# Designed miniproteins, single chains, continued (4), part 87

Each design is a single chain, and the fold is of that chain. pLDDT is the mean over its residues in the fold that is shown.

## One batch from the design tools (miniprotein)

Design m14985
Fold by ESMFold2-Fast:
Structure m14985 (fold): chain A 61 residues (1-61)
Amino acid sequence: LVGKEFRAVRDSGPTTPAVLGLKPGDVVRVVKELPDGLVLAESLATGKRGLVGKDFLEELP
């Protein structure tokens, strides 16, 4: 998954500075895989990095 681009499929509001806020359709790049189905991702729209659940992402075609 590292270096791969994914699209957000659900709203994710930032609850802490560590969580990446996403809207459906936002594209992110996975920087690091983490335990419990989390990834550290970078938003291509904003350049911000943060935690996001894998369930919020789908692989781009």
Scores: mean pLDDT 73

Design m14986
Fold by ESMFold2-Fast:
Structure m14986 (fold): chain A 65 residues (1-65)
Amino acid sequence: MEEEIEAGVLEIYGVAMTGEPVTAEVKDGKFHVTIEARTEEQLERAKETAEYLRKLGAEVEIRLA
């Protein structure tokens, strides 16, 4: 699960969410991910990524800038 969450974050930085800031932090053994969206297209991608990461057990927050 942790390895899969790390792979998901790396995918966001590498290809999945180009131009969207992503912050990942581990607290109390749990992965916390924040995704910032500034356009409608970025928001839709952020929602898809958040659903994926939540299935892996991460806490995900989406913010509109």
Scores: mean pLDDT 63

Design m14987
Fold by ESMFold2-Fast:
Structure m14987 (fold): chain A 77 residues (1-77)
Amino acid sequence: LMSPDSISALLYIAIGNLLFKKGDYEEAAELYKKAVELAVRAGDRELAELAVENLKKVAEKDPSLKPLAEEAEALVE
């Protein structure tokens, strides 16, 4: 049903969500950015937008991650 890259992106989002709940914001942000890159590669715009939204939420908790969120958002057309 989904490309391998889309499946991998979903997995990174799921793990990132667990880290976000734990308060590991920097690690969660790294996984969300990887998910954005994979979703963009897969052509899955909806999934890429979801990963960017999650990365923005992490940047709200840790503003030092805001540039990373902005970089990831720029990858989504």
Scores: mean pLDDT 84

Design m14988
Fold by ESMFold2-Fast:
Structure m14988 (fold): chain A 61 residues (1-61)
Amino acid sequence: SKQQDENFIREVRDTVRRKVGEEKAEQLEKEVERLLKTLDRDERIKAIQRLVSEVLGSRRP
């Protein structure tokens, strides 16, 4: 659903902003917007999930 997609994107932005800082978060924000316009719904979700996993995975203990 649209609201679930928007909520998920906001959470990703908050997490990325805390992890990589505002400049890189803004760059990723633009990439997410392009994904939302370019890819179909399933591909958008998978691509966003992949980005989230990569950002979170970089903090391997």
Scores: mean pLDDT 66

Design m14989
Fold by ESMFold2-Fast:
Structure m14989 (fold): chain A 57 residues (1-57)
Amino acid sequence: SPAPLTDEEFRARVQELLAQLEAGKISVTEFRRALGEMGALTDNLEMIDEIAELLAA
């Protein structure tokens, strides 16, 4: 069952993924996939919009 992310958890996960991307531990494709998966874990439309913006960048 999906567990919804809080604002704090969402931000922490984004920062972790960015750190992994900057360190070369994940590819841009994997980063985008992880953001998409995070969108499936939240019912917050504002967070979904932020994920959409990050995926568009």
Scores: mean pLDDT 69

Design m14990
Fold by ESMFold2-Fast:
Structure m14990 (fold): chain A 74 residues (1-74)
Amino acid sequence: SDAAVEAAAEYIRRTLIEELEVPEELAEKIVREARKLLVDYARGRLSEAELRARLQELGVPPGVADRALRILRA
């Protein structure tokens, strides 16, 4: 659902800024690209493995990606 995508994206944004101390402007750019990937996954256009790999390429750590996926699936 769109709400689950936004919840997962907000979790990534908050964790990058608050826990990983990523500058807000950079975090917003990462989250914008991450949101597109989360939408593609939710619509069946991207596999879980591809989503994980692309989130990692954006700078989203594996543990953060794992929790974002759990939020997205809820």
Scores: mean pLDDT 87

Design m14991
Fold by ESMFold2-Fast:
Structure m14991 (fold): chain A 103 residues (1-103)
Amino acid sequence: LSPENQALIDRFMREFDPERNNGEITLEELRAYVLSFQPNATDEEIEAFFLSMDPDNSGVITREEAARYLVDLVAPDVENSPLARRFGITPEQLAELQAWLAS
């Protein structure tokens, strides 16, 4: 990953776990922080994405899983995504993240 995308993931992770930044996010942390900047996000949407990247129900999202979640949320319409605007995600950064996750 580029330094730009590493910093992007770091900023995203820090929004959910600002004090620890241990590379893991819980479902409750994800829900609380997503709703703080994307109030129209539903519990069902948040839980569905969490479950899709944590299918074994370990109860935590790793750095790689967090990147996948971010990509899945913004990829359909990065230009009009509130998350993409919040974190300054460009189409080029999105493409690199997609390639990295597919590797």
Scores: mean pLDDT 70

Design m14992
Fold by ESMFold2-Fast:
Structure m14992 (fold): chain A 71 residues (1-71)
Amino acid sequence: SKEELEESRKSIPELAEELVSKFNVEELKKLLEISKSFAEFVEETEGLKITKELVEEILKEVEKKLAEAEK
């Protein structure tokens, strides 16, 4: 539901921070590549449309955190 999607979005910044804190830059880059491929795969599945959108939002947040951490 829309409410479930909004709740999932609220956890994205926390998940991104946890990933950046637990994994190094090279490990995160590999995870981002895998997650991007997965998001592209689920795009063809109507029932996973919400999952694709959430994965893409998580990827963007992690990439943002990585860019900030390199400064």
Scores: mean pLDDT 67

Design m14993
Fold by ESMFold2-Fast:
Structure m14993 (fold): chain A 56 residues (1-56)
Amino acid sequence: LDEATVAKLLSLPLSAQALAGLLRLAGYDVRPEEVAPLLRARDVKGLLALAHRHRR
């Protein structure tokens, strides 16, 4: 997972639940509650850091 991929995901009209679900399928064990504030802020670096911390 890289910044370009995260930026693309944040550009899509995804809910926090949908985005967390996609990241979980990719092997990142994140929760919607953790994703929601980063999605609201469109924080590419924050979401990337969260995903890497929860990599399976």
Scores: mean pLDDT 81

Design m14994
Fold by ESMFold2-Fast:
Structure m14994 (fold): chain A 73 residues (1-73)
Amino acid sequence: MNFEKLSELYSKYFNREKDPEVLKIAIEEGFKLGAKEVAEALRELAKEYREEGLEELAEVLEKIAEEIEKKIK
């Protein structure tokens, strides 16, 4: 669960001095968690659009999802 992972990250960094480096790491990890969910949502939407005959839109959404997944992998 994404909230569980985010809470785990907060717990890990919460006891450290809140300097810009710690904040940067927390933001990057939070972005990776959120980005993965966005990619999955776009894939599901693309599948629906492809079934409805919106092939070009489905291909665009799949490409965006792939790019997001590659950045967080």
Scores: mean pLDDT 66

Design m14995
Fold by ESMFold2-Fast:
Structure m14995 (fold): chain A 102 residues (1-102)
Amino acid sequence: MKEYKDALHVLAETVQEAVERGLTPEQAAELVRKALEKFGPEIAEQGEAAVLASGADPTKAVKAFADKLAEKTGDTRLMASMYTGALLRAIGRQIDKELAKR
């Protein structure tokens, strides 16, 4: 469970970085796959698929990834909700960091 939460944070931060760089959904998916490889090939593949399905929208990508992880754990509603909350915090933190640079 903790590893899935950490993977979700990495996906959120990587997608946000890709959006800031103006990358295509395919390029964003590749970055997410590489970033998630440390959590194993299955998790990396699911992250890549979530980014492609969402068109690299950070909020939609993480929701899709969280829903997929929740499906595997058998607790789709509770797990997805918890992961979505964690993602929104990660995205907010990244936005604050970028605003501080300006």
Scores: mean pLDDT 70

Design m14996
Fold by ESMFold2-Fast:
Structure m14996 (fold): chain A 66 residues (1-66)
Amino acid sequence: GPARLAALEERARAHMEANPEVKEVTEQIGLTLRGIGDGIQAGLAVRKAGGSDEEFAELTGKGKLV
């Protein structure tokens, strides 16, 4: 559940404090994953608005849905 996830995140944070290189790499990965999430949300918004498959492909960065 959420409490267990929070405990695991706290442990991961403690490990990153002991290893600064791991922290920097993890933060960079987090930024990349956030960008992917934003792209997915934009694609879903286009679908809800009745947008085309072409618009969805452009927003998700996948130009090969045809």
Scores: mean pLDDT 60

Design m14997
Fold by ESMFold2-Fast:
Structure m14997 (fold): chain A 81 residues (1-81)
Amino acid sequence: GKVDPAVFEAETLLALGEIYRAIGKNLASRGRVDDAIEAYEKAIELYKKAIEVATQSGHEDLRKEAEANLKDAEAELSRLR
């Protein structure tokens, strides 16, 4: 069958969150703390949206993955402040 739209949306939001989190890590490693914070804040927002989509569509595994990534991103952001 075709891709489930909710799965595709949640996976896309997770992938974008991972990209912004990677940008945040790179910027932090270069001493660009303010830019790193902005990148992590975008990653956190994307992970929260992924949790919402996964929860509403009943995709437990995607929700757990998004929650784990959110927790890690929040911890990484907290170390910069």
Scores: mean pLDDT 87

Design m14998
Fold by ESMFold2-Fast:
Structure m14998 (fold): chain A 87 residues (1-87)
Amino acid sequence: MPSDEEIELMGLSLASEAKSLNLEEAERVFMEALQAYRKTKDPRLAEAIAEAYERAKANLDAPVEERKRVMEEIARELRRLLEELRA
């Protein structure tokens, strides 16, 4: 299980990458997921953020359009988890 400090850095890295790709909605979702983790310490959010970070990192060498597609897909998956956790 990643530490709280590691989850913080991973979440901020995801938001930063989304911002650099001009994906404003994805940046918002990553920040919302990180804020939810800070408040709840829910291990499902920690795992999802860590998995999202590893997936994004694995695609850093991909063309920009592929990186955008992957980041948007990851953001949609995190949004679904956030909605499930609020239900």
Scores: mean pLDDT 85

Design m14999
Fold by ESMFold2-Fast:
Structure m14999 (fold): chain A 91 residues (1-91)
Amino acid sequence: MEKLELEFDLTRARPEEEEAFVERLAEAIKAGVEVKVRLYAEGSDVAAAKALVLAAELRKHGAEVELEIRDVEPGELTALAEETIAKAEAR
C-alpha cells in the first residue's frame, strides 16, 4: 500500500493550475491510489477560501487533506468557506 503525498500553494497558483491539480488527484483517487495533500494559502482571503473549497472537494473524493492557512483573519475566512462549500456541494 503506497501513499502519494503532494503539496499545492493556492497563493501562487493560477486557475488553470488549480483545475489540473484537482483533476489529476481525483483520477488518482478513483484508481485506488491513497493520496495525501497539503494545501497552502497565505496573506489572501481569496486563496484561503479556494484552499477550503479544494480541501472539501478532495476529501469528498477520499483524499486526506491538510490545510495551512496563514496571515488571514479567521472570521472572514470562515464565512467565505461556509458559503463557497455550500455552493460547491449544490453544484
Scores: mean pLDDT 72

Design m15000
Fold by ESMFold2-Fast:
Structure m15000 (fold): chain A 64 residues (1-64)
Amino acid sequence: KSEEEIEEAAKYIVEEVKKKVPEKVKNEDQLYEFAKSYVSSWKGSMSKEDLDALAKIVVDFLAK
C-alpha cells in the first residue's frame, strides 16, 4: 500500500485501540502490545515492512 494509505490505516487503528484499551492499561508497553495485535490483522494485505511502519506510527500517535 502507499504511504498515505498506511497513515490512514494507522489513524483508524489508533482510534480503535483507544476505544478498546482497558482503563487498567496505563503503560506504553501494554499499549504497544495492543497496537501490534491490531496491525497483525492487516498482514494478509500488507508487506512486513509496511506492517512494521504502521505499528510504529500507531504507537507514536498513542504515545503523544
Scores: mean pLDDT 64

Design m15001
Fold by ESMFold2-Fast:
Structure m15001 (fold): chain A 79 residues (1-79)
Amino acid sequence: MEVTITVRADSPETAGQAAGGAAKYVMEAGGEAEIRLDPEANTATVTVRGDPQAIAEAAKKGALEMARRAGGRVEVTVD
């Protein structure tokens, strides 16, 4: 199954780093991830495939961890 995770941040750099963290955690959980960055909107969309519940949780944790390390703030929405 496919799940879309939207990362909104206070800067395009933070959004990109958070999306990268989400993708990394998804891949470590055995899933696949595709990132699409929208720097004008300070957002990144991560499309994940595999076990949707476990992978979405991994992606959310990765996004929040990378944003925290970057010193920025993010909002993560899963749909």
Scores: mean pLDDT 75

Design m15002
Fold by ESMFold2-Fast:
Structure m15002 (fold): chain A 59 residues (1-59)
Amino acid sequence: LKEEQIAHVEANLGASVSEIAAPWRDDDEFGQALLAADRDFDGTLDAAELAHLKALLRA
């Protein structure tokens, strides 16, 4: 699941965090990691924020 979620985020960079999270809406860990990775709080993820997300999900 974690690697599948990371691949999905990589394919959808620039989409809203809520759109990226939609297939895993009941995965609180993934939802919290996405919110924590959105460092500029604009509701989208860029490549730098993806690196942070990978660190959070693989910890």
Scores: mean pLDDT 73

Design m15003
Fold by ESMFold2-Fast:
Formats: C-alpha cells, structure tokens, sequence
Structure m15003 (fold): chain A 94 residues (1-94)
C-alpha cells in the first residue's frame, strides 16, 4: 500500500539521519545535508504530489527532532524555510 511505502521511506530516512548525525558535527553542514537528503527522498519516491507532501512533512519532523536533540533549536526556523522553499520548487517541477 502507499501508506506502507511512506512508512518504509520514513524508516530508511531515519536510519540515514543517524549516520549523518554521527559523521557531521557542524550544525549548518548537518542541516544542509539532512534537508538535501529529505528533498531527494521526496523527489525519488513513486508517489502522487499530495502523498509527497505528506512524506515531506514526516521527514521534516525527523530533521527537526535531530536538531532539537543536538540543542540547535535556534537553527530550526532557517532550516524549515530552506526546506519549504526547496519542496515548493520540487513540487512545481513535478
């Protein structure tokens, strides 16, 4: 089902974030890497535009959680804006 595919993509993304979080120590570099991975995951997903929006929302929440766990809550607003701008451009191109 599409719901099962979204769950599988979210789980795969979460595992990739754990690896990124171990390897990247700079908040700006980690933020950019996580956003890029999230947008790429949404782009490559064989989903409708509306399902891609739902996937994107779930991936963003995981990215925000990593930033909060690192004590980088002050970086979240800029990250969210960057994510939303990239997502809007992606969805307009589909």
Amino acid sequence: SMEELIEELVEKFEKALEKYAKEIKDPEQLSRAMVSLAIQTVKEAPLSKEERKELAKRLLELVKKIMEERGWEDKIPELEKRFEDQLERLLKSL
Scores: mean pLDDT 87

Design m15004
Fold by ESMFold2-Fast:
Structure m15004 (fold): chain A 64 residues (1-64)
Amino acid sequence: SDAEYRALIESFPELAPFADELLAAARRNPEIRALLEQAVTLRESDPARARELLLEAFGLALDL
């Protein structure tokens, strides 16, 4: 699952530098983990929404 989350995050150039930080935050916070799971499921059907969920997860990670 970590490889899938990393590949998704790295598919967005603006978020790629923060992939390790987002993955570390997801291990500490189930809400961030849930947002990454949702983003992965939406990647093919709604990539714009997947990106929004990743930005939401990043915002939560910054507050940790």
Scores: mean pLDDT 81

Design m15005
Fold by ESMFold2-Fast:
Structure m15005 (fold): chain A 74 residues (1-74)
Amino acid sequence: SVDELLQQLPEPLREQAEAFVEALRDLGVPQDKIEEARLYTLQQAVEHRSFPSVKELQEATQIPLETIGLALRQ
């Protein structure tokens, strides 16, 4: 579950993932795509101990690169 993934992450990575999700919402990304991006980000962070790249996020979610880049600049 998302809660179990969140508990496995260091606090800085959790904060970064939540900030990214909030930024996507502020940019008008549909809720289903936000949930997909959140789950992908948390899974990759747990598995690889790092935040996914803009390209990895775009390929996984099909959210435009420009939108992901804007969300990550906050």
Scores: mean pLDDT 79

Design m15006
Fold by ESMFold2-Fast:
Structure m15006 (fold): chain A 83 residues (1-83)
Amino acid sequence: DALERARAMAEAALPRREAAEAKATPEQVAAARAEVEAALAEALARAEEVAREHGLSVEELREAARHSAVAALALALEVAAAA
């Protein structure tokens, strides 16, 4: 289940995101959020097309995309803080 996998990844990413955000500058946080928000907006815009092509739930894909964005933000902040 894509939604359950995305949720599990988001839950695992929450403490990593918090730790990375605490070490990142406000500028790095803003840049990481903007990048993830742009990717999420594109994923949400494509969710209806992907759902139609693959016979999946649009709502489930959108929810999975939102959960995946949490994990992506954690990774982006970790990369920014390490750079």
Scores: mean pLDDT 78

Design m15007
Fold by ESMFold2-Fast:
Structure m15007 (fold): chain A 61 residues (1-61)
Amino acid sequence: SAAAQAAKNAANGAAAGKAVQDLFGVDETRAKAGGDAVANNPAAGASAASALQQARKIAGI
C-alpha cells in the first residue's frame, strides 16, 4: 500500500541519517538533511542500501 511504502521510506531515511551521523561523523544538521531527502524520495528509500547511498550523497560524503 502507499501508506506502507511511505512508512518504509521514512524508516529507511531515519536509519540512513542516523548511520551517516554515527558511522561517518557527519553533523546532526547534514545527517538530518540526508535522511529527509531519502524519506521524500521513494526510489532512494526503497532499500537500506539505496537510502544510505542517497543520505551520504546529500551529506557530502
Scores: mean pLDDT 77

Design m15008
Fold by ESMFold2-Fast:
Formats: C-alpha cells, sequence, structure tokens
Structure m15008 (fold): chain A 63 residues (1-63)
C-alpha cells in the first residue's frame, strides 16, 4: 500500500540518520533504544505502520 511504501522510505531515512548520529557522536544504543529512536524520527501518522514493518522484519530474520 502507499502508506507502507512511505513508511518504508521514512524508516530507511531514519536508519541512515541514526547511523550518522552514532558515527558523529559516538553514542551507543541497545537494539530496543535504536528501534525507538528510529520510530521517533518517522512522521507520527506513519509510526504504527513503521513499527509493524520492523516487527515483521525481525520475525522473518529470526525464523
Amino acid sequence: SAMEEQALKELERAQRELVREILETGKTYSREEARERILEMVPEELREVARKILEENTKIVNE
């Protein structure tokens, strides 16, 4: 769907931003903290869709 496509693009943007932040500041994040930081960078209206995408990707990789 269009919302899922937009959420995926926003997730990719947020992930790149987080990586840049880590490299520039030396901050460390747990997996859970990184996930929450990524989600807060995603527009509020897309956060639920983005959270679902992250959960689905985690399940596919671990199963």
Scores: mean pLDDT 77

Design m15009
Fold by ESMFold2-Fast:
Structure m15009 (fold): chain A 75 residues (1-75)
Amino acid sequence: SSVEELAKKLKEFYEKYRPFFSEEQQAEADRIMEEVDKIVEDYKRGKISELTALVLLLSASGEMYAIYRRQQRQQ
């Protein structure tokens, strides 16, 4: 599904860039991924619609990208 594909891409991004993050940024990124896992689980259990899951994943993606942007400014 589009939800699982977007979540997979976000996880790949997280795994690629997490090693370059500070300890504080890693903790923040870990919390975002916990929320992503919850969104995917709620979608798979029929608790939320595909549109709702996609909107929530886009929000999580924005938060992850903000961490990445902060890390880039620190290098």
Scores: mean pLDDT 88

Design m15010
Fold by ESMFold2-Fast:
Structure m15010 (fold): chain A 81 residues (1-81)
Amino acid sequence: MEAAKREELQKKRREMLRELLREAGFSDEEIAELETDPDNPALQARMEEREKKLTEEEKKKLEELVEKKRKEMEKFLEEVE
């Protein structure tokens, strides 16, 4: 598989991650900070705090979104074989 297909896969994964983080209640600014410095302790602490505050309904909604995005990625992978 050539570099172009690899870049497209990375782009799709980043787009999915961004959408999931937005659904989890992260701002566009916090998402950009996470992409720049994923090991930032302050951002990790905010992520843990938000995860602890998620209701069962919010967790279910996120799980449904994750499943939807996983199926979209599977379909994309099938198209690029």
Scores: mean pLDDT 71

Design m15011
Fold by ESMFold2-Fast:
Structure m15011 (fold): chain A 72 residues (1-72)
Amino acid sequence: EEKQREELERNSREAYELAREHTKGTKGKELVEHVKKVNDTMSASQASAVALHASAATADALIEERRREREE
């Protein structure tokens, strides 16, 4: 559980950083193609785990941001 969480966080961070760097100088079309290539490099289970973690984190952050906005 602990080890799995750390590994997932590391993988998620690496994927996020890669996407962030490409967003800096790449348009949507090129970014989509790059994400596809990165996904192809990862194993099916790893890709699923990273996607799930990223989705959960994004949803959580969005929900919290909306909550704070509503409070203000």
Scores: mean pLDDT 58

Design m15012
Fold by ESMFold2-Fast:
Structure m15012 (fold): chain A 59 residues (1-59)
Amino acid sequence: SKIDELQEKVKKLLEEAGGKETKEAIDLRYEIWKLANPDMSEEELKAAEKAVEEEKKKI
């Protein structure tokens, strides 16, 4: 499935980074989360988007 493909990509990115977060890994994890949770509330989606943006800015 698309989720499986994205999860494998995240796994490889994290392994290459020695377990450290990268912007690409953060983006892929968010995409996986959205695909796995298509019926999330608007508030939960907005909160997740803000968290993703903040995590990416830290890197």
Scores: mean pLDDT 80

Design m15013
Fold by ESMFold2-Fast:
Structure m15013 (fold): chain A 95 residues (1-95)
Amino acid sequence: DARVTIDIRTGNLDPSADAVQAASAAFGEALLRAREYLEAGDPEAAAEAVAEGFRAFLELVPDVEVTVELRGDNAAGREFAARLRELLERILAER
């Protein structure tokens, strides 16, 4: 299984706000789907699932300041982190 640390930091958001709660829930569902793909040995599908969830998150909170730090803890995790980083950088560039 891939081992990955995903650290997403947001600035100036109220975590109790309805939009932030909705965005967090949608992203959480994407992380659960990604976990299933990683358990199946498909880091590409896992990275795409997280990226899709992150895009949905940004659509709900478009003015959020985001810092993303990704660390792969094994070979599969590093492959996943590299692909996810590429996808997230593309999404952030489209803002």
Scores: mean pLDDT 74

Design m15014
Fold by ESMFold2-Fast:
Structure m15014 (fold): chain A 100 residues (1-100)
Amino acid sequence: AEGDALLKKYLLPIARGDKEFVEKAVDEAEKIPDPEQAVERLLDILSVAAFANKIIPSDEVKEIIDLIAKRAEQVASKIPDPELRELYLKRIKAIKGLTK
């Protein structure tokens, strides 16, 4: 149910290359006060973007993936626990790597 809601919200805009929609979604995620919760939301969006690239590969979707990954890395860098920060950075890199 929760995963289906994320797919319904993000999949079609990302697949269409709607960078304005993605920027707004990323900005909303970054406003979450807890950096762990913020990066989890960005990872959810990034996972939908990676899935979109698997079903409808495009340069526009790859640019969106790079955008989300960069912003997720910036948020993850704010996590006070260095072990959790490293794990989140590895998760971001792994999902981005699926698009190669």
Scores: mean pLDDT 84

Design m15015
Fold by ESMFold2-Fast:
Structure m15015 (fold): chain A 82 residues (1-82)
Amino acid sequence: SDAARRASEESARRLADLLVSKGVSPATADAFAQAMIAADDSGDSRRVARLVGALILAMSLLDQGKVSEAEQVLRDAIAALS
């Protein structure tokens, strides 16, 4: 629905802002947020689950100060689903 799409877009924007605050480049954060919206719009729950899994791993790496590794995880997830 339109309301669900709007909620997903808001959540994705908040996530991108959080990733940037932890040192992820704005370009990578925005690309990942767009990939999340596209996967949700496609209705492919497996695609969404894969991106969520990559996000959880990236967040763990960011909490460890491994920013470059976290960015690589996010980029690889985007590439694998494009």
Scores: mean pLDDT 82

Design m15016
Fold by ESMFold2-Fast:
Structure m15016 (fold): chain A 57 residues (1-57)
Amino acid sequence: SAAFEAAAERAEGLAAGLAALGRVDDAQKIGSMVKAAKNAEEAEAAAREAERLLREL
């Protein structure tokens, strides 16, 4: 769905940001969450977790 694709793309973009900042393990965690996501809500949860991790830097 468009909502799933948008959320997954946002989470993957944020994960790339984490990796660029040296947070490779966190980026891999977000990638795993996106891969495991079955719906837009789960993909959105991955994006929110990535945002939380970026705020803690």
Scores: mean pLDDT 86

Design m15017
Fold by ESMFold2-Fast:
Structure m15017 (fold): chain A 65 residues (1-65)
Amino acid sequence: SLEEIAREAVRLYEEKYNVKLNERALALVRQLIEKHLDEETARDPEKVVEKLEPLLLAMLPELQA
């Protein structure tokens, strides 16, 4: 599901950057996937992080837990 993919993408980002994100980060990542990624790329959490990384780096630091 999109929720599971977004949750795993958040987790991968947290592990990579050694941060903890709040619940708003999950909603944001879901919106970014729906807006910016094709269906094929959106099935893979690793590709989601890779393709969206510049946007995630700009937006997710403000959503730390």
Scores: mean pLDDT 81

Design m15018
Fold by ESMFold2-Fast:
Structure m15018 (fold): chain A 69 residues (1-69)
Amino acid sequence: STEEIRKAIKEADKDGDGYISLNEFREAAKKAGIEASDEELTRAFYESDVDSDGLLSYDEAVSALEKLL
């Protein structure tokens, strides 16, 4: 569910800055029970990183993980 994904993302954001790195994104996907390869997760992350800064906001990360369901 979206709530489980959002909770997993919040728990993966260990520095609490409101941005998600690729490693935190992969951890959130595993915690949310999303079965995707590292290649699929990397693709989803960079497709959602429209400003190419290597970080996603919580909302962008939620949207990216929901596309893998």
Scores: mean pLDDT 76

Design m15019
Fold by ESMFold2-Fast:
Structure m15019 (fold): chain A 88 residues (1-88)
Amino acid sequence: DDAVEQKLVDELQEAAEEAKERLKAGNTEPVKKTVEIDGYKVEMVVSFSERELDGKRYRVLGADVTVTSENGETQSGGVILGVEEILE
């Protein structure tokens, strides 16, 4: 349980770092990864989006995660990995 969660966090951090490096190069293409962790199939899509709130613009780094067990049970969720104000 905890070991699966730690491996998932490590994979998400690696994907987030790849997305940030792509952004530094001017590339906002989503980072898509599929990994197997202790019999679970984990599909991740890490991407940037922009949001405006109270006249300020924010860059949001989010991940969509789908976890499928060997018996075919599937769970999906979203997580926000970072929020940064876009300064002019």
Scores: mean pLDDT 80

Design m15020
Fold by ESMFold2-Fast:
Structure m15020 (fold): chain A 55 residues (1-55)
Amino acid sequence: GELESLLSSNSSAALKAGVSAEDAQTSLDEMLSESDEADLLAILKARLEDVVESQ
């Protein structure tokens, strides 16, 4: 779904930025436990847009 696609895109962007896959996954797992799906989607979209704008 959209959440899975955004998670994948954010993980790929983080890896390109030099963040390890394990660190990215741990951060995402923490966010998933603290936020509902709507809040998580908004945060992930904001992060992806920030990365795209920086390129």
Scores: mean pLDDT 63

Design m15021
Fold by ESMFold2-Fast:
Order: structure tokens, then C-alpha cells, then sequence
Structure m15021 (fold): chain A 116 residues (1-116)
């Protein structure tokens, strides 16, 4: 289905973003798709625990990445907004800012693809 294709593209984009972030930090470690998804799930769990205002969106993103809920355009738009807000709260020169901004842009690109 389109949703399954978009989810697989999301997982690969998250893998690319994490591996690029590690390379920027001087780390030569490459994550598999499964490792990248697991690390993102851990980040979402952390966000849900420390930012109660983002808990619902973090839990929805987690469920989508684990295949527990279908990916939808509305959910991708919400995730774009959430990750953009997270990135904006971080220093622009930090690897964390670039990471979360790249994740937000991945959600936006896939949202535009589903609504084309």
C-alpha cells in the first residue's frame, strides 16, 4: 500500500539522517535500518517522559515506527510540526538541531508525497 511504502521510506530516511549525524560528529559507525528505528523509538520515549505537552505526538510517532498504527498525511503533518518545534528549541549550530530539523523535513516531504 502507499502507507507501507511511505513507512519504509521514512525508516530509510531516518537511517540516513542518523548515519549523517554520526559522521558529522566524527563517528564512523553505520546503523542498520532496524537500529536507526530502535534509536528513534528511544528518543520518542525520552521526549514523552520529559515533555508532557508532546507525549501524545511522541506516542503516535512511536506506534507508527513500530507498525502498530497506519501512517497518515495528518499524522505526518503533526510530526513535522512537533519535530520543527523541538529543533527550534536547540542551538542552531548543534548536531541535535540539524538532526531534528532533518527528521522534521523528512516528515514534511512524505506528507507532501501522500497529498500529491
Amino acid sequence: SMAEQVLEQLKRRLQEILNRTFAEMGEERELSVEQAVNLHVAFLDYIASVRPELREQAEEARAVLLGEKEITPELLRKLYEVFTAIASSLPEDSPAHRFFRAVAEAFRALYEQMNA
Scores: mean pLDDT 80

